# Designs tried in a protein design run: designed miniproteins, single chains. Part 50

Each design is a single chain, and the fold is of that chain. pLDDT is the mean over its residues in the fold that is shown.

## One batch from the design tools (miniprotein)

Design m1829
Fold by ESMFold2-Fast:
Structure m1829 (fold): chain A 86 residues (1-86)
Amino acid sequence: MKIKITFKNLSESEKENVVKLGLELKSKGLKVTITVNGNEVTITIENVNIEQAIGLALTAIGLQLEGKKVTVKIDGDELTITIDHS
């Protein structure tokens, strides 16, 4: 399956941290695409189960999830998570 995690309303330092997270996941052999669009970063992970994708991504940024708004959407074989730091 495919998981897409979108981080919205990021500061410059938060954007750098999210990009580093994506690069770490890619370095561990996961099929990762990182897209940066202004103050938004999207990490797309393919060929993983949902529990692995959520566990790896969200656990690694646990400190940055405190107080965030999180939305989860399921569309077929795609899980989309949006984390809003507004």
Scores: mean pLDDT 74

Design m1830
Fold by ESMFold2-Fast:
Structure m1830 (fold): chain A 61 residues (1-61)
Amino acid sequence: LEKEIEAAMAIIMIAVELASAKLDPEHAREVAERARELAKTVPEELAKEILEAVRELEEAL
């Protein structure tokens, strides 16, 4: 479970770098949606952290 959460956070961070470098908001949104889906399978406290990271990504776009 912890490893899956770390993977989701890493994916969001990678998407932020990709979006800022290439301005690819469509790809960043797809990554964010996958992270939200993963958040449904983890405890709520950890899900909140994932959703917060997704929100930060969307605000950057």
Scores: mean pLDDT 68

Design m1831
Fold by ESMFold2-Fast:
Structure m1831 (fold): chain A 67 residues (1-67)
Amino acid sequence: SAEEERRRALVGAVAGAGQAAGALIADPERGANFVRVAKAGDMVGVTARDGDTVVGVAVTPYGVGVV
């Protein structure tokens, strides 16, 4: 269902966020075959919908959070 898919996407985004601070991510400037250490401002994980709101997961100066 759409609700199940949304919940799964949000759980995946939050789980990915916990690994992203200081972890290696795909380099958005060089493409999927290149990696870099996650830093403030990087989008990590997948975008998900919470109702009509699209949420992302990003590395901030204060840690990893939903944006």
Scores: mean pLDDT 51

Design m1832
Fold by ESMFold2-Fast:
Order: sequence, then C-alpha cells, then structure tokens
Structure m1832 (fold): chain A 62 residues (1-62)
Amino acid sequence: MLEEARAALEAGDYDRAYRLVVQAILKGEDFEEVEELVRRLQAAGHPRAPAILNVLKKKKEI
C-alpha cells in the first residue's frame, strides 16, 4: 500500500494516494512512512489531509 501510495502521489493522482494512505493507517502500516505521505498530500493541497494528520498527532503523543 505505501509503495502504491507513493507512486500515485508522484503521478499527481492525489485522490488515489489519499485512499491508499487511509487504508495503510487502518492496517497499521509503518507510522513514519504514513506521516510522510500525509504531509506530502497536505503540501499538495488535498482537503482531507488535515483530518488524517490530526489522527496521526494523537498516535505521536502516546
């Protein structure tokens, strides 16, 4: 999932990258990789990225 999410992000398919990142979070994929991809989505202006970052912040504070 993370590799596919990176490929989608590099191709400019932000909606597909967002979907793959959400699935990666739900499956407990590597936190650092997920956080990096979410930050890249936010930098690209994806409207759902801030909500995902909020979820990741809660995990980071634990």
Scores: mean pLDDT 74

Design m1833
Fold by ESMFold2-Fast:
Formats: sequence, structure tokens, C-alpha cells
Structure m1833 (fold): chain A 72 residues (1-72)
Amino acid sequence: ATPLTPEQEKARQELVKLVNDYIAAREAGDDEKYAEYREKIRKLLTEKFGLPEEQAEQVLANIDLTVDDFLA
């Protein structure tokens, strides 16, 4: 298993919360909150997890595809 630092563990908990809020905003059709949570997730992935921007965008795209499939 990939070890998480204490900082990354806190970031993981924040990420889970943001992803849940992001999904809820999408289900509610709240485009403003959807965009806000999307940017917060991107920032968290790049700044706290050290992912390149391209990989962070790929994670967001995978979340979007999963949500779209679930809501279809």
C-alpha cells in the first residue's frame, strides 16, 4: 500500500468530503457549486497530493464519467 503522510491523510478526508459535495451539486443542478467544488478538488490533488495538473484532470474526468454512468 502507498503510505500517506499525516498531511496527505487530512487531504484525503477533505478530498472525500469535496467529492461528495461535488456529486451532490451535480445531482442538484447547481452549476456554480459544481464548478467551485471541481476547482477545490483539482487544487487539493495538485497541492496536497503532488499530482501533475494533467493527472488531476484525469482523476476529475474519471469522477465525472462514474457520476454520469450512475445518473444515466
Scores: mean pLDDT 74

Design m1834
Fold by ESMFold2-Fast:
Structure m1834 (fold): chain A 70 residues (1-70)
Amino acid sequence: MASELALKGAEAAKAGDYETAAKYYQEAVKLDPQDAGALRSLAKTYEALGDKEKAAEYQKKAEQLEAEER
């Protein structure tokens, strides 16, 4: 399930394993592209890895979903 993959990503990020965290968050987003939490976490993970372009792309997607609140 996408939520379970996002939790595994969060655990990996908490341990400092950002490569594994990005892998789990990518799978979570593929299963549920509307998971704003997973998109934000993926953006933060790419920022930690130094991939600022991917970080910006996923951050924008998360903000887009949050804008749909209204």
Scores: mean pLDDT 79

Design m1835
Fold by ESMFold2-Fast:
Structure m1835 (fold): chain A 57 residues (1-57)
Amino acid sequence: EENARKALEAIEKGDSETAAKYGVQAAKENPELGQKVLDASAERGLLDAAIAVAKAL
């Protein structure tokens, strides 16, 4: 939950590195939250973050 929040905040700011870091952790801990981070990353065009999160799912 905490990692997913940090990832989503990073996505909103366009910070791909931080989004990938926390998004990967969120996906490993909770796949449902990881999916939300993946969807948000893809929607914002943060491809590096989206790919990293998808690999962790």
Scores: mean pLDDT 82

Design m1836
Fold by ESMFold2-Fast:
Structure m1836 (fold): chain A 70 residues (1-70)
Amino acid sequence: SAEVPREVLETAFKANLLVMKEKGFTEEQKELAEKIAKELGLDLEELLKDEEELRRAAEEYRRMVEEILA
């Protein structure tokens, strides 16, 4: 199986955090986000305060997906 690079996983996670933050977190979504952040060695609360970083990651992830699907 092809291995997904850690950087891609981190970018995808941050992109999804922006979407969940804008729609509002359910308790289930927050628990899942905390689990993923822990596995990636990231601080969820720090990430949620940095909206600019989440937006950058979302744009980067979108570009990566567009390149793969082109």
Scores: mean pLDDT 79

Design m1837
Fold by ESMFold2-Fast:
Structure m1837 (fold): chain A 62 residues (1-62)
Amino acid sequence: DRAALEERLAELEERSRQAVKAGDLKTAADLYREMARIYQELGDTERAQELLEKARALEASL
């Protein structure tokens, strides 16, 4: 299951980069939140917090 979470995380990282490049900030923010949830499950709370802050910054642009 941990491997599945890591694979999902890599997929979400690619999708979030594409969303940002496309200017789809709402989708990018949603993806950052999903990534943060996965990092929390993996015990990486610092990375999760960083992603939540990025999501909030994108939302401020909407």
Scores: mean pLDDT 84

Design m1838
Fold by ESMFold2-Fast:
Structure m1838 (fold): chain A 60 residues (1-60)
Amino acid sequence: SEEERAIERLREIGRQRGLSDETIEKYVAFVKENFHLPLEERAKKEAEFRKKYGIPPLPR
């Protein structure tokens, strides 16, 4: 599914960027919880999540 593809991509990019496994799994949990939201609302919540955990923007 699109959600599963997004999660696997997030794990791969997170590892490449040197994020901890703990941070990656928190980000994955956030994505799973918010994947049902409209793209605009999801993007806003994701930006706030990244700000909270000090995560830089990840490549597409």
Scores: mean pLDDT 76

Design m1839
Fold by ESMFold2-Fast:
Structure m1839 (fold): chain A 89 residues (1-89)
Amino acid sequence: NPSLEEAFRLLEEAAEALRRGDEEKAIELVERATEHAIRAIEEGADPLEITNFVFRLLALSVEAELLGMEEAAEAAREGALRVARHAEK
């Protein structure tokens, strides 16, 4: 699923932005990754891959929190919740 591949790529870029201390860029990338993941759900992406994406967002939220980036942590947590809600029937 191309939308899901893009979502994972953007999430990896978000993690790199966090490690550089670029919270603003990390939030932008998390929001874009979340939108691509929601589109992937609408396109019939594999539920296991969507579940893996949600767990990676939650892991990113924890990493952001440990780095003191509370807004990025909240963005990742909110993104995980949005993706999970769209995947649930």
Scores: mean pLDDT 87

Design m1840
Fold by ESMFold2-Fast:
Structure m1840 (fold): chain A 56 residues (1-56)
Amino acid sequence: SVAEEVQKIADELRKGMKPEEAAKKLLELGYTKEQAADFLSYVSGISREEALKLVE
């Protein structure tokens, strides 16, 4: 399920996955750029503006 894939991405981010790689995976799962940026900001602690640059 999408929820299980998203949880896996969060776990991988905490274990050192690059945010840009996670961004591509979230977009592939059907997340909007805004949703993906918000998720990355929340999990990785980067600013929403910085996260938005990763999903461009």
Scores: mean pLDDT 83

Design m1841
Fold by ESMFold2-Fast:
Structure m1841 (fold): chain A 60 residues (1-60)
Amino acid sequence: MKELGIALANYALAKGLDVRKLTPEEAKKLLEEATGKKYSLEEASKALKVAKELYEKYHK
């Protein structure tokens, strides 16, 4: 999960997207695009929570 959150945060930044504004559905699509793997909406939601927590710790 931590690895998916980091991958999501990095990929969102590369696309110029604010990870804090992503919906779980958008996070799912970004993760699948970044990794080429399929994820459930629950997995994407958990990865998004981790990505947002990482962003908040390093950025205001």
Scores: mean pLDDT 79

Design m1842
Fold by ESMFold2-Fast:
Structure m1842 (fold): chain A 50 residues (1-50)
Amino acid sequence: MTVDKIDDDSLKQAFYNSEDVITTKSGPADGTEVTITVGLGRKTFKVKKV
């Protein structure tokens, strides 16, 4: 059973810059919505795969 993972650098960049889209070379398919929790922060992003 394989689960795609978004890389940590893409996660940090999108979260700290308050972006609505996370760009990644790995992880879920393009257009997938993901909810990320960092510390006490939680935000939903749309994935853009490159």
Scores: mean pLDDT 62

Design m1843
Fold by ESMFold2-Fast:
Structure m1843 (fold): chain A 55 residues (1-55)
Amino acid sequence: DDRLEELRRQAQELENTATKLDSGYRTGSYDEEGIRQGREARERSRRLTEEVRRM
């Protein structure tokens, strides 16, 4: 289904964003706000992946 593929793509994009924000924090480029954003993006990515898995 096109919807299934779209959800996978969105999950991948969010995961990529979360990883980038985490990397910024580790290099001292981001503060706690950056880490929070990364964590939220990662959680949303996980939820989208779970929705895909339920289909």
Scores: mean pLDDT 69

Design m1844
Fold by ESMFold2-Fast:
Structure m1844 (fold): chain A 67 residues (1-67)
Amino acid sequence: NSTALSAEAEVDRALAAGDAEGLRRMAEGIRKAGGPESLVEEALRLIDEGRLEEAARLLKEAARTLP
């Protein structure tokens, strides 16, 4: 699925740059694409706490559930 692969790549780029705002944008994109709300919500909470690696893992897991 090209959408999931693109989302995972974008998450990895944001994480490598330490870009919390980029990770928040990815979380909203995954949610709008039909990703699981609970994983997206938890990832956003981790971003707010500066736990970007953990947030990225949850966002990539959420992206893998996309059609």
Scores: mean pLDDT 81

Design m1845
Fold by ESMFold2-Fast:
Structure m1845 (fold): chain A 91 residues (1-91)
Amino acid sequence: GPERRKLLLRLIGLQLRLIGLEFELELLKKEGLDKERLRELKREVEELIREAERLLKEAKELGDEELARFAEKVLERARRLLEELEELLEE
């Protein structure tokens, strides 16, 4: 239905944004680790995690197991990126 389509498009948008953030971290690793840029990237990942958690809740409220699974995969991947950023910031 229309609500499922809206949620799917929002989840696709989050996944594309996550791919961009992962790519930016790989560039930072090659160009030299700037701690301020790492902190900015961490803030963007934390916001993406909050958005993914909201979409997961919406998918569960719709009873859509496929969209819930999609949201969980985005969330797990974003949390792994956050862990890597936290490790790099601890030095």
Scores: mean pLDDT 88

Design m1846
Fold by ESMFold2-Fast:
Structure m1846 (fold): chain A 55 residues (1-55)
Amino acid sequence: SMRERTARYLSAATGAPAEEILAMLEAGLSPGEVAERLGVDPEEAFRRGVAAALA
């Protein structure tokens, strides 16, 4: 699913477990809100996720 893909993407970007991120997304948080909650700058998390996806 798109949500599972987003969780894996954010896991690569933030270093947090994908299952933890998936739970936050399922609770209704946006990807940016998840990054903020994990103490990571949303723009930096997005850049790291893009870099990981393109590698």
Scores: mean pLDDT 74

Design m1847
Fold by ESMFold2-Fast:
Structure m1847 (fold): chain A 114 residues (1-114)
Amino acid sequence: SLVEKLREIKEKVLEILRQLGAPDEDIAEVNKLFDEAIEALEKGDFERFKQLVLKMLQALIDAVRRSKAPKELQDKAIGLLNEAIQRVVRAESPEEVIDILQEFVDKLEKLIKE
């Protein structure tokens, strides 16, 4: 289900933030926004879901910026986040949003492992 895919994306994102040494407060905010987005998705409220995903991606930029990661890695991750934001703004379905988030997370995982 889309909800199950979003939960898997959430787990990967939170683990990445911990690995980058993001502040606990920023990790908690991202976690909260994911949970709110999951609830909106379960209720079929696409407009609210999309708004919450955009807020979550913005909170991710803040978390990465305040992390212990090297500046070059932060800048590359923020570049991927800005691309994801632009794509989510144009998305017309929950399926498109989940596909965008999945692609973003896959790219972010590769970036961190190199």
Scores: mean pLDDT 91

Design m1848
Fold by ESMFold2-Fast:
Formats: C-alpha cells, sequence, structure tokens
Structure m1848 (fold): chain A 88 residues (1-88)
C-alpha cells in the first residue's frame, strides 16, 4: 500500500470525521421518529454502507478537493436516505 501524502491524510481524517459526526446526528434524529424496528435497522445499515463507501473513495482520492467532494456527496446521500425513510 502506497502511503497517503500528509496533506491528503489530514484532509481525509478531517472531512471523514465531519461526515461521521453529521451522519450520526441525522440518522439518530430520524431513528427517534421511526417506530418500526426493522426500518430503524435498515436505515442504520444503509447509512453505514454510504459512510464505508465514502471512506474507500477518499483513500483513492488524489486531491484535498476530491476528498471534500466525496464527504459532501456521502452526506447529501445520507440526507436523501433519511428523507425517504421519514416519508415512508
Amino acid sequence: LEPLSPELAEATQKYLNELLKEAFKLVDEAVSKIDDPEKKQLLYNKAIGLVLRAVGDALNARSVEEIKAIAQRALDEIKKLVEEFLKS
């Protein structure tokens, strides 16, 4: 495995930590409004999958801007996922 440059490593840590914090906040707020335990588990599993995909994408990123875009895209997908579950 080729090591990440220090700049890319710092950006990855910063933006993925921000993604995790916001993702947990959004999912927890949504789960508090869902009464169906199967829907709660499915929402958590799908959100975790989106975060893991973002982590994988960020490890292959070649610029700080790309890492930032990956984290933002994942957060937007999680927001849409939460909206879909709350409408169901």
Scores: mean pLDDT 81

Design m1849
Fold by ESMFold2-Fast:
Structure m1849 (fold): chain A 56 residues (1-56)
Amino acid sequence: SEIAKQSLKAKADYYRTLGREELADYYETLANSDDPEVIKKAREEALKKMEERAKK
């Protein structure tokens, strides 16, 4: 829905402000795509980047 997409965009902007680019990119993808395969790949990519960031 339109409201849900606006909420996801706001969430992406918030995480980008925090320097959490991996989460910002993920929520931005959710706001702009309804393709479950695209969403799945975006989620997997975000999880990999978060793991790498935690490992340092």
Scores: mean pLDDT 81

Design m1850
Fold by ESMFold2-Fast:
Structure m1850 (fold): chain A 57 residues (1-57)
Amino acid sequence: APLFASPEALEAVTRGAEALAAGDYEAAVRHFEEALRLDPDSALARGGLATARALLA
């Protein structure tokens, strides 16, 4: 399956990655959770969410 199922899911992943780069881990969690809502099979969104949660803990 492709890594990106929809443009909206890709946009949410991009926002999550930008939040991680900015050190806003709470915003990163929200964006990656939205990406998973839009594309539950997104490996990038799952990885980003796990990373953001680990950095928030």
Scores: mean pLDDT 80

Design m1851
Fold by ESMFold2-Fast:
Structure m1851 (fold): chain A 94 residues (1-94)
Amino acid sequence: MENLEKSLELAREIGREFVEMLDIGREAVEKMINEGKSLDEAIEEVKRRMNERLKLSKPITEEEARGFIFLGALDLYDQTKNEKAKKLAEELLK
């Protein structure tokens, strides 16, 4: 029972942290589109917000922040069909 409960708590925590990281990435993409923030500014913002808000065992890297910006762009495009989000995701793959 105790081992199962700890495993379920860990799974819930991982799920919550992942959703929050995706939301931070998506918000960064929205600011790039709506406010003209650069990719470098978005990476710095994502790194800062994730490291401040999440109880992470290791700080988020620039590569990981870039990855969540890419995922956020895909999520925004899927939800809204915003062509600017699609173009941003394509540019992040180059």
Scores: mean pLDDT 77

Design m1852
Fold by ESMFold2-Fast:
Structure m1852 (fold): chain A 61 residues (1-61)
Amino acid sequence: SPLDRLFDLFDTDGDGTISTEKLRQVLRSMGFDDSIDDLVKAWDRDGDGTIDRDEFRAMLQ
């Protein structure tokens, strides 16, 4: 899907996850300034500092 390709672009290490720091950079580039930390915390459900493919898809749906 288009979301899988987008995820792969941000998964620079190819480990199947995006770091919360990388996600913050993406959100800043999209114009999200005030609630980035709250959004990242909501999407990082496991609190492990990474977003997997399923979490990434869920946040964009």
Scores: mean pLDDT 71

Design m1853
Fold by ESMFold2-Fast:
Structure m1853 (fold): chain A 80 residues (1-80)
Amino acid sequence: SAEELEKRAEELRKKLDELQEKAEKTIKDEKKYKEIAELLQKGFEKILEAYEYIKQGKLEKAEELLAEAERLVEEAEKLL
């Protein structure tokens, strides 16, 4: 449902915010920080796109975008 996808998007956004704060506090290597920052930025972009598709009732496309955002979160976590 749209409500379930919106909740999933909000939870992912909170996770991305947490990972960004952790990266800023813990990562001292510039190259590693840049790689994490790029993954987090892509994740935020996928979530914003998902919200647009939810609003349009295109729930399958929104679900795909949220799955991509989840993958980006997992990749960023592995680098932390």
Scores: mean pLDDT 86

Design m1854
Fold by ESMFold2-Fast:
Structure m1854 (fold): chain A 56 residues (1-56)
Amino acid sequence: MDKLAKELVELAGELVKKYGKEPLRKLIDKAKELYDKGYSEKEIAEELTELAKKML
């Protein structure tokens, strides 16, 4: 079971529930930035999970 992907989805859901779409937009923008910089899928998931935790 992919723990990072599951945790990120759960955190994104909590952010949308509490704050609407703005935190989700920030996560998407960060994902695009990291992807453009050549980060791996695992590194992107880790960075997004930490960012989501900071926003909660």
Scores: mean pLDDT 78

Design m1855
Fold by ESMFold2-Fast:
Structure m1855 (fold): chain A 74 residues (1-74)
Amino acid sequence: SATDEEIDAIERELLARVFAAIAAGDVAAAQRHVDEATRRLLELAERHNVPEERVQRLLAGMEQLRAMAVAEAA
């Protein structure tokens, strides 16, 4: 669906930005990218009535990515 394509695009863009920030040693930038993508995903989910179960899975993925960025800095 168009919603799935938009979610996939946000996730793909986020992964590229987070990996680039980690490679540059900029954990703060990686966290900002996760926060912005989380905001965009929540707005999209509300706009398109995405099921709560799927929203929770997306949020869990965002928190895992944030944790990975912090771990890579250690």
Scores: mean pLDDT 83

Design m1856
Fold by ESMFold2-Fast:
Structure m1856 (fold): chain A 71 residues (1-71)
Amino acid sequence: MKKLILKINKDGSISVTDAETGEPLSEEERKLVKEAAQEAIKDKVPKNSREFAELLKKYLEEKGYEVEIEY
């Protein structure tokens, strides 16, 4: 099972990386994450980047990923 790291940056942006390689995701994987993020926002509007990361984590875990959030 693929493990992803969601890092919340000080500017409120979220970086998504592969936990095994530490590299940014491929374009295909980034598209899947973007689609997951859009679906998560459709169900619940996050108030801040932390809530967004938690919602994205839940959606990605339903898709079979392991997700770790770095604050």
Scores: mean pLDDT 75

Design m1857
Fold by ESMFold2-Fast:
Structure m1857 (fold): chain A 83 residues (1-83)
Amino acid sequence: MEHEREVEEVEEELRRLTERAKEAIESGSIGTGYYASELIDAAERGRELGVDEELIREGLEAALRAAKALGSESVAAEAEKLL
């Protein structure tokens, strides 16, 4: 079904983006902010689809750390609101 496929796609996206965000934070990459924003978008979509809340929370925690590492106050505030 379309719904099950969408759930799987968002779960895969959340796992991939969380991993990339963690790597970007460790390397000091300028891409860290982009992964933070993408994780927030994926988490919002995941909640709408009923994705596992633990996976969403892990992604949002990674997004928050990434945003704080770059000093992106607005992105950090968005992640905190969703946590």
Scores: mean pLDDT 79

Design m1858
Fold by ESMFold2-Fast:
Structure m1858 (fold): chain A 95 residues (1-95)
Amino acid sequence: SMEEYEREIDEAEEELRRLEERIKEAEKLPKEEQRKELEELEREVDELIERLRRLEAEMFADPSVPLELRRRAVLVEAGATLLGMRIYMLKKELE
């Protein structure tokens, strides 16, 4: 339903914000602790991206879903993808 999609997007947007803050905090950690935290964050970001892709597939198959809601879903996925790239770069710096 529309309400279900909106709720899932709201939750994903909030999760994305929390992940962004956790990455910023991880950058302040000692090298060994940072590596462990980045591995955990990478897993959580990948799970978020997979969940968003499933959600988008369902929403895009439904012509009743407003364009604005679809746009929000795409933007959250893009944000999560950029976080994944940031984590990758940070992990490379620790090598």
Scores: mean pLDDT 89

Design m1860
Fold by ESMFold2-Fast:
Structure m1860 (fold): chain A 55 residues (1-55)
Amino acid sequence: MEEIEIKPKENIKLEVKEGDVATIYHPETKKEVTLTLEEGTVIIPAGYKVKITRK
């Protein structure tokens, strides 16, 4: 199982596979959302910490 953690300074694109799980955390607002992803491209906004778990 592969886990990728990133905190971008600007908006970035990330390719994801169906069934990947993303946990998104904003450090300033303390907002956390966990999403099950569909295949495609996800845009990660600046300042958000994102953890993606792949099978």
Scores: mean pLDDT 68

Design m1861
Fold by ESMFold2-Fast:
Structure m1861 (fold): chain A 69 residues (1-69)
Amino acid sequence: PLNPVRKLPSEEEVEKLKEKVKKLVEEAIKTKDWEKFGEEAALLAREYGLDEKLRDELQKEIEKILKEK
């Protein structure tokens, strides 16, 4: 079920992105390397072709994960 026309990633791709970001957050907590985390998260957002608004929303989701931990 491929769709060649879309501006945003699919629901499944967004969920995979969130899981990857969650793993990066947990790794950053373990290593205390938040700069590397920021770089990796930005690369993932670019890889998925996300808009600036989505990158801002991802940052807020990251903050929620941090508050949960």
Scores: mean pLDDT 66

Design m1862
Fold by ESMFold2-Fast:
Structure m1862 (fold): chain A 100 residues (1-100)
Amino acid sequence: SDSYLQQGRDYLLQGDYQSAIDYFQQSIDLDPNNSQAWFWLGQAYLRLGDYQSAIRYLQRSIDLDPNNSSAWLLLSQAYSRLGDHDRSQQYRDQSRTLRQ
């Protein structure tokens, strides 16, 4: 259990995205192979509307853990917001496959 991840998630739930990002970055600094830290960092940027940063961090999460169906779903949402509907659909289908 990464206490930085839990604190980051608590700030994310409160809508304090900058504090959430700071805690997720601290988790990554301790373990850059922690796929969950990259996932939550991507989600925080998605909530901020920074879709390009969200894609970068979510891509890192799935590179480390391709079985995180939620990461594929958020990646799909980020591409949809950027108007890339083909990639959005591909990643939504990948997320659905992993949940079956």
Scores: mean pLDDT 89

Design m1863
Fold by ESMFold2-Fast:
Structure m1863 (fold): chain A 95 residues (1-95)
Amino acid sequence: SKLEKAKEYLEKAKETGSGEDLLKASKLVLIVLEEEILKLPENREELAKKVREALAKGPEALRELAKEAREKGLDPRIVKALELLAEIQELAEKE
């Protein structure tokens, strides 16, 4: 639900150049990541740290983290959220 809504805002931002819609997409994705990380049985703090580091490094780091999450069999929503954050950062940097 929240990821689908984030995708809708991201697609609208791509069409219109709306920074407000891009910010709404980002906020929803970050909420989903927080919720899914808190549900993990272990390594929650390590993954949260990796997400913060990838956000600071940029879109390529977020995509690499998404690939790592997929290879480790983490929840598909974590993978999709990281991929959406990478697209959001790329669009934000296009200005």
Scores: mean pLDDT 84

Design m1864
Fold by ESMFold2-Fast:
Structure m1864 (fold): chain A 72 residues (1-72)
Amino acid sequence: LEEAKELIAAGDVTGALKKLKEIAETKSPEEALKILNEAIDYARSLEAKDPLTASMAVLAAAVLKTVIRREE
């Protein structure tokens, strides 16, 4: 999670998404959702400094959250 936060702060949304996906693959869905919510909160805290990167990071984490909860 800390590496993903650092990537978000650096403006590397794709790198952050990759790290969050790795977490989702290795953790239970419940644990992954907790981590994704924390990443979303962190990205939102950066809106005043970098609104575009923050918005993209929030969207990416929200999409991963949706995929984890999806039932087929």
Scores: mean pLDDT 71

Design m1865
Fold by ESMFold2-Fast:
Structure m1865 (fold): chain A 89 residues (1-89)
Amino acid sequence: MEKIRKAAILETAAMILAVAAQVEPDPEAARADARAAAELAKEAAELYVEAGLKKEAAELLRRVAELLREVDPEAARELEEAAEEVEAE
């Protein structure tokens, strides 16, 4: 289950960066951390979907979206849309 292990590592990294973005005092650095968190969350979600874990993928995307909502509302919206698409399939 190499895909699930990789997804879990990327999920952890995405969560760390999302929290870092919330506490970063420089707005540009905060947005960079938020964008990195969003990209890692999307990569982890794709791996979870490939492993048949669609609910886990959608939950991850929504959780990271909530953390990013104040720092980068556009990234948060993109992740919420991705979560809805994953569950709709």
Scores: mean pLDDT 85

Design m1866
Fold by ESMFold2-Fast:
Structure m1866 (fold): chain A 66 residues (1-66)
Amino acid sequence: SAEELAEEARRLLEEAREAIRAGDYDTAQKLLDKASDLAVRLVLEGHEETARELGREMRELAEQLK
């Protein structure tokens, strides 16, 4: 379901934040890539608002990898 996809994406984003705090940018990037895949699936299922919210969080975390 869309709720399960969104919950999994949020879990991945939380793990990515922890990886960034630990200085493990490779793991953080892999987690962001997985969350991005789930957000794409949400868009394809017609849940654009939820996907946009997740995309904003992903962009904020990706900025920290620069």
Scores: mean pLDDT 85

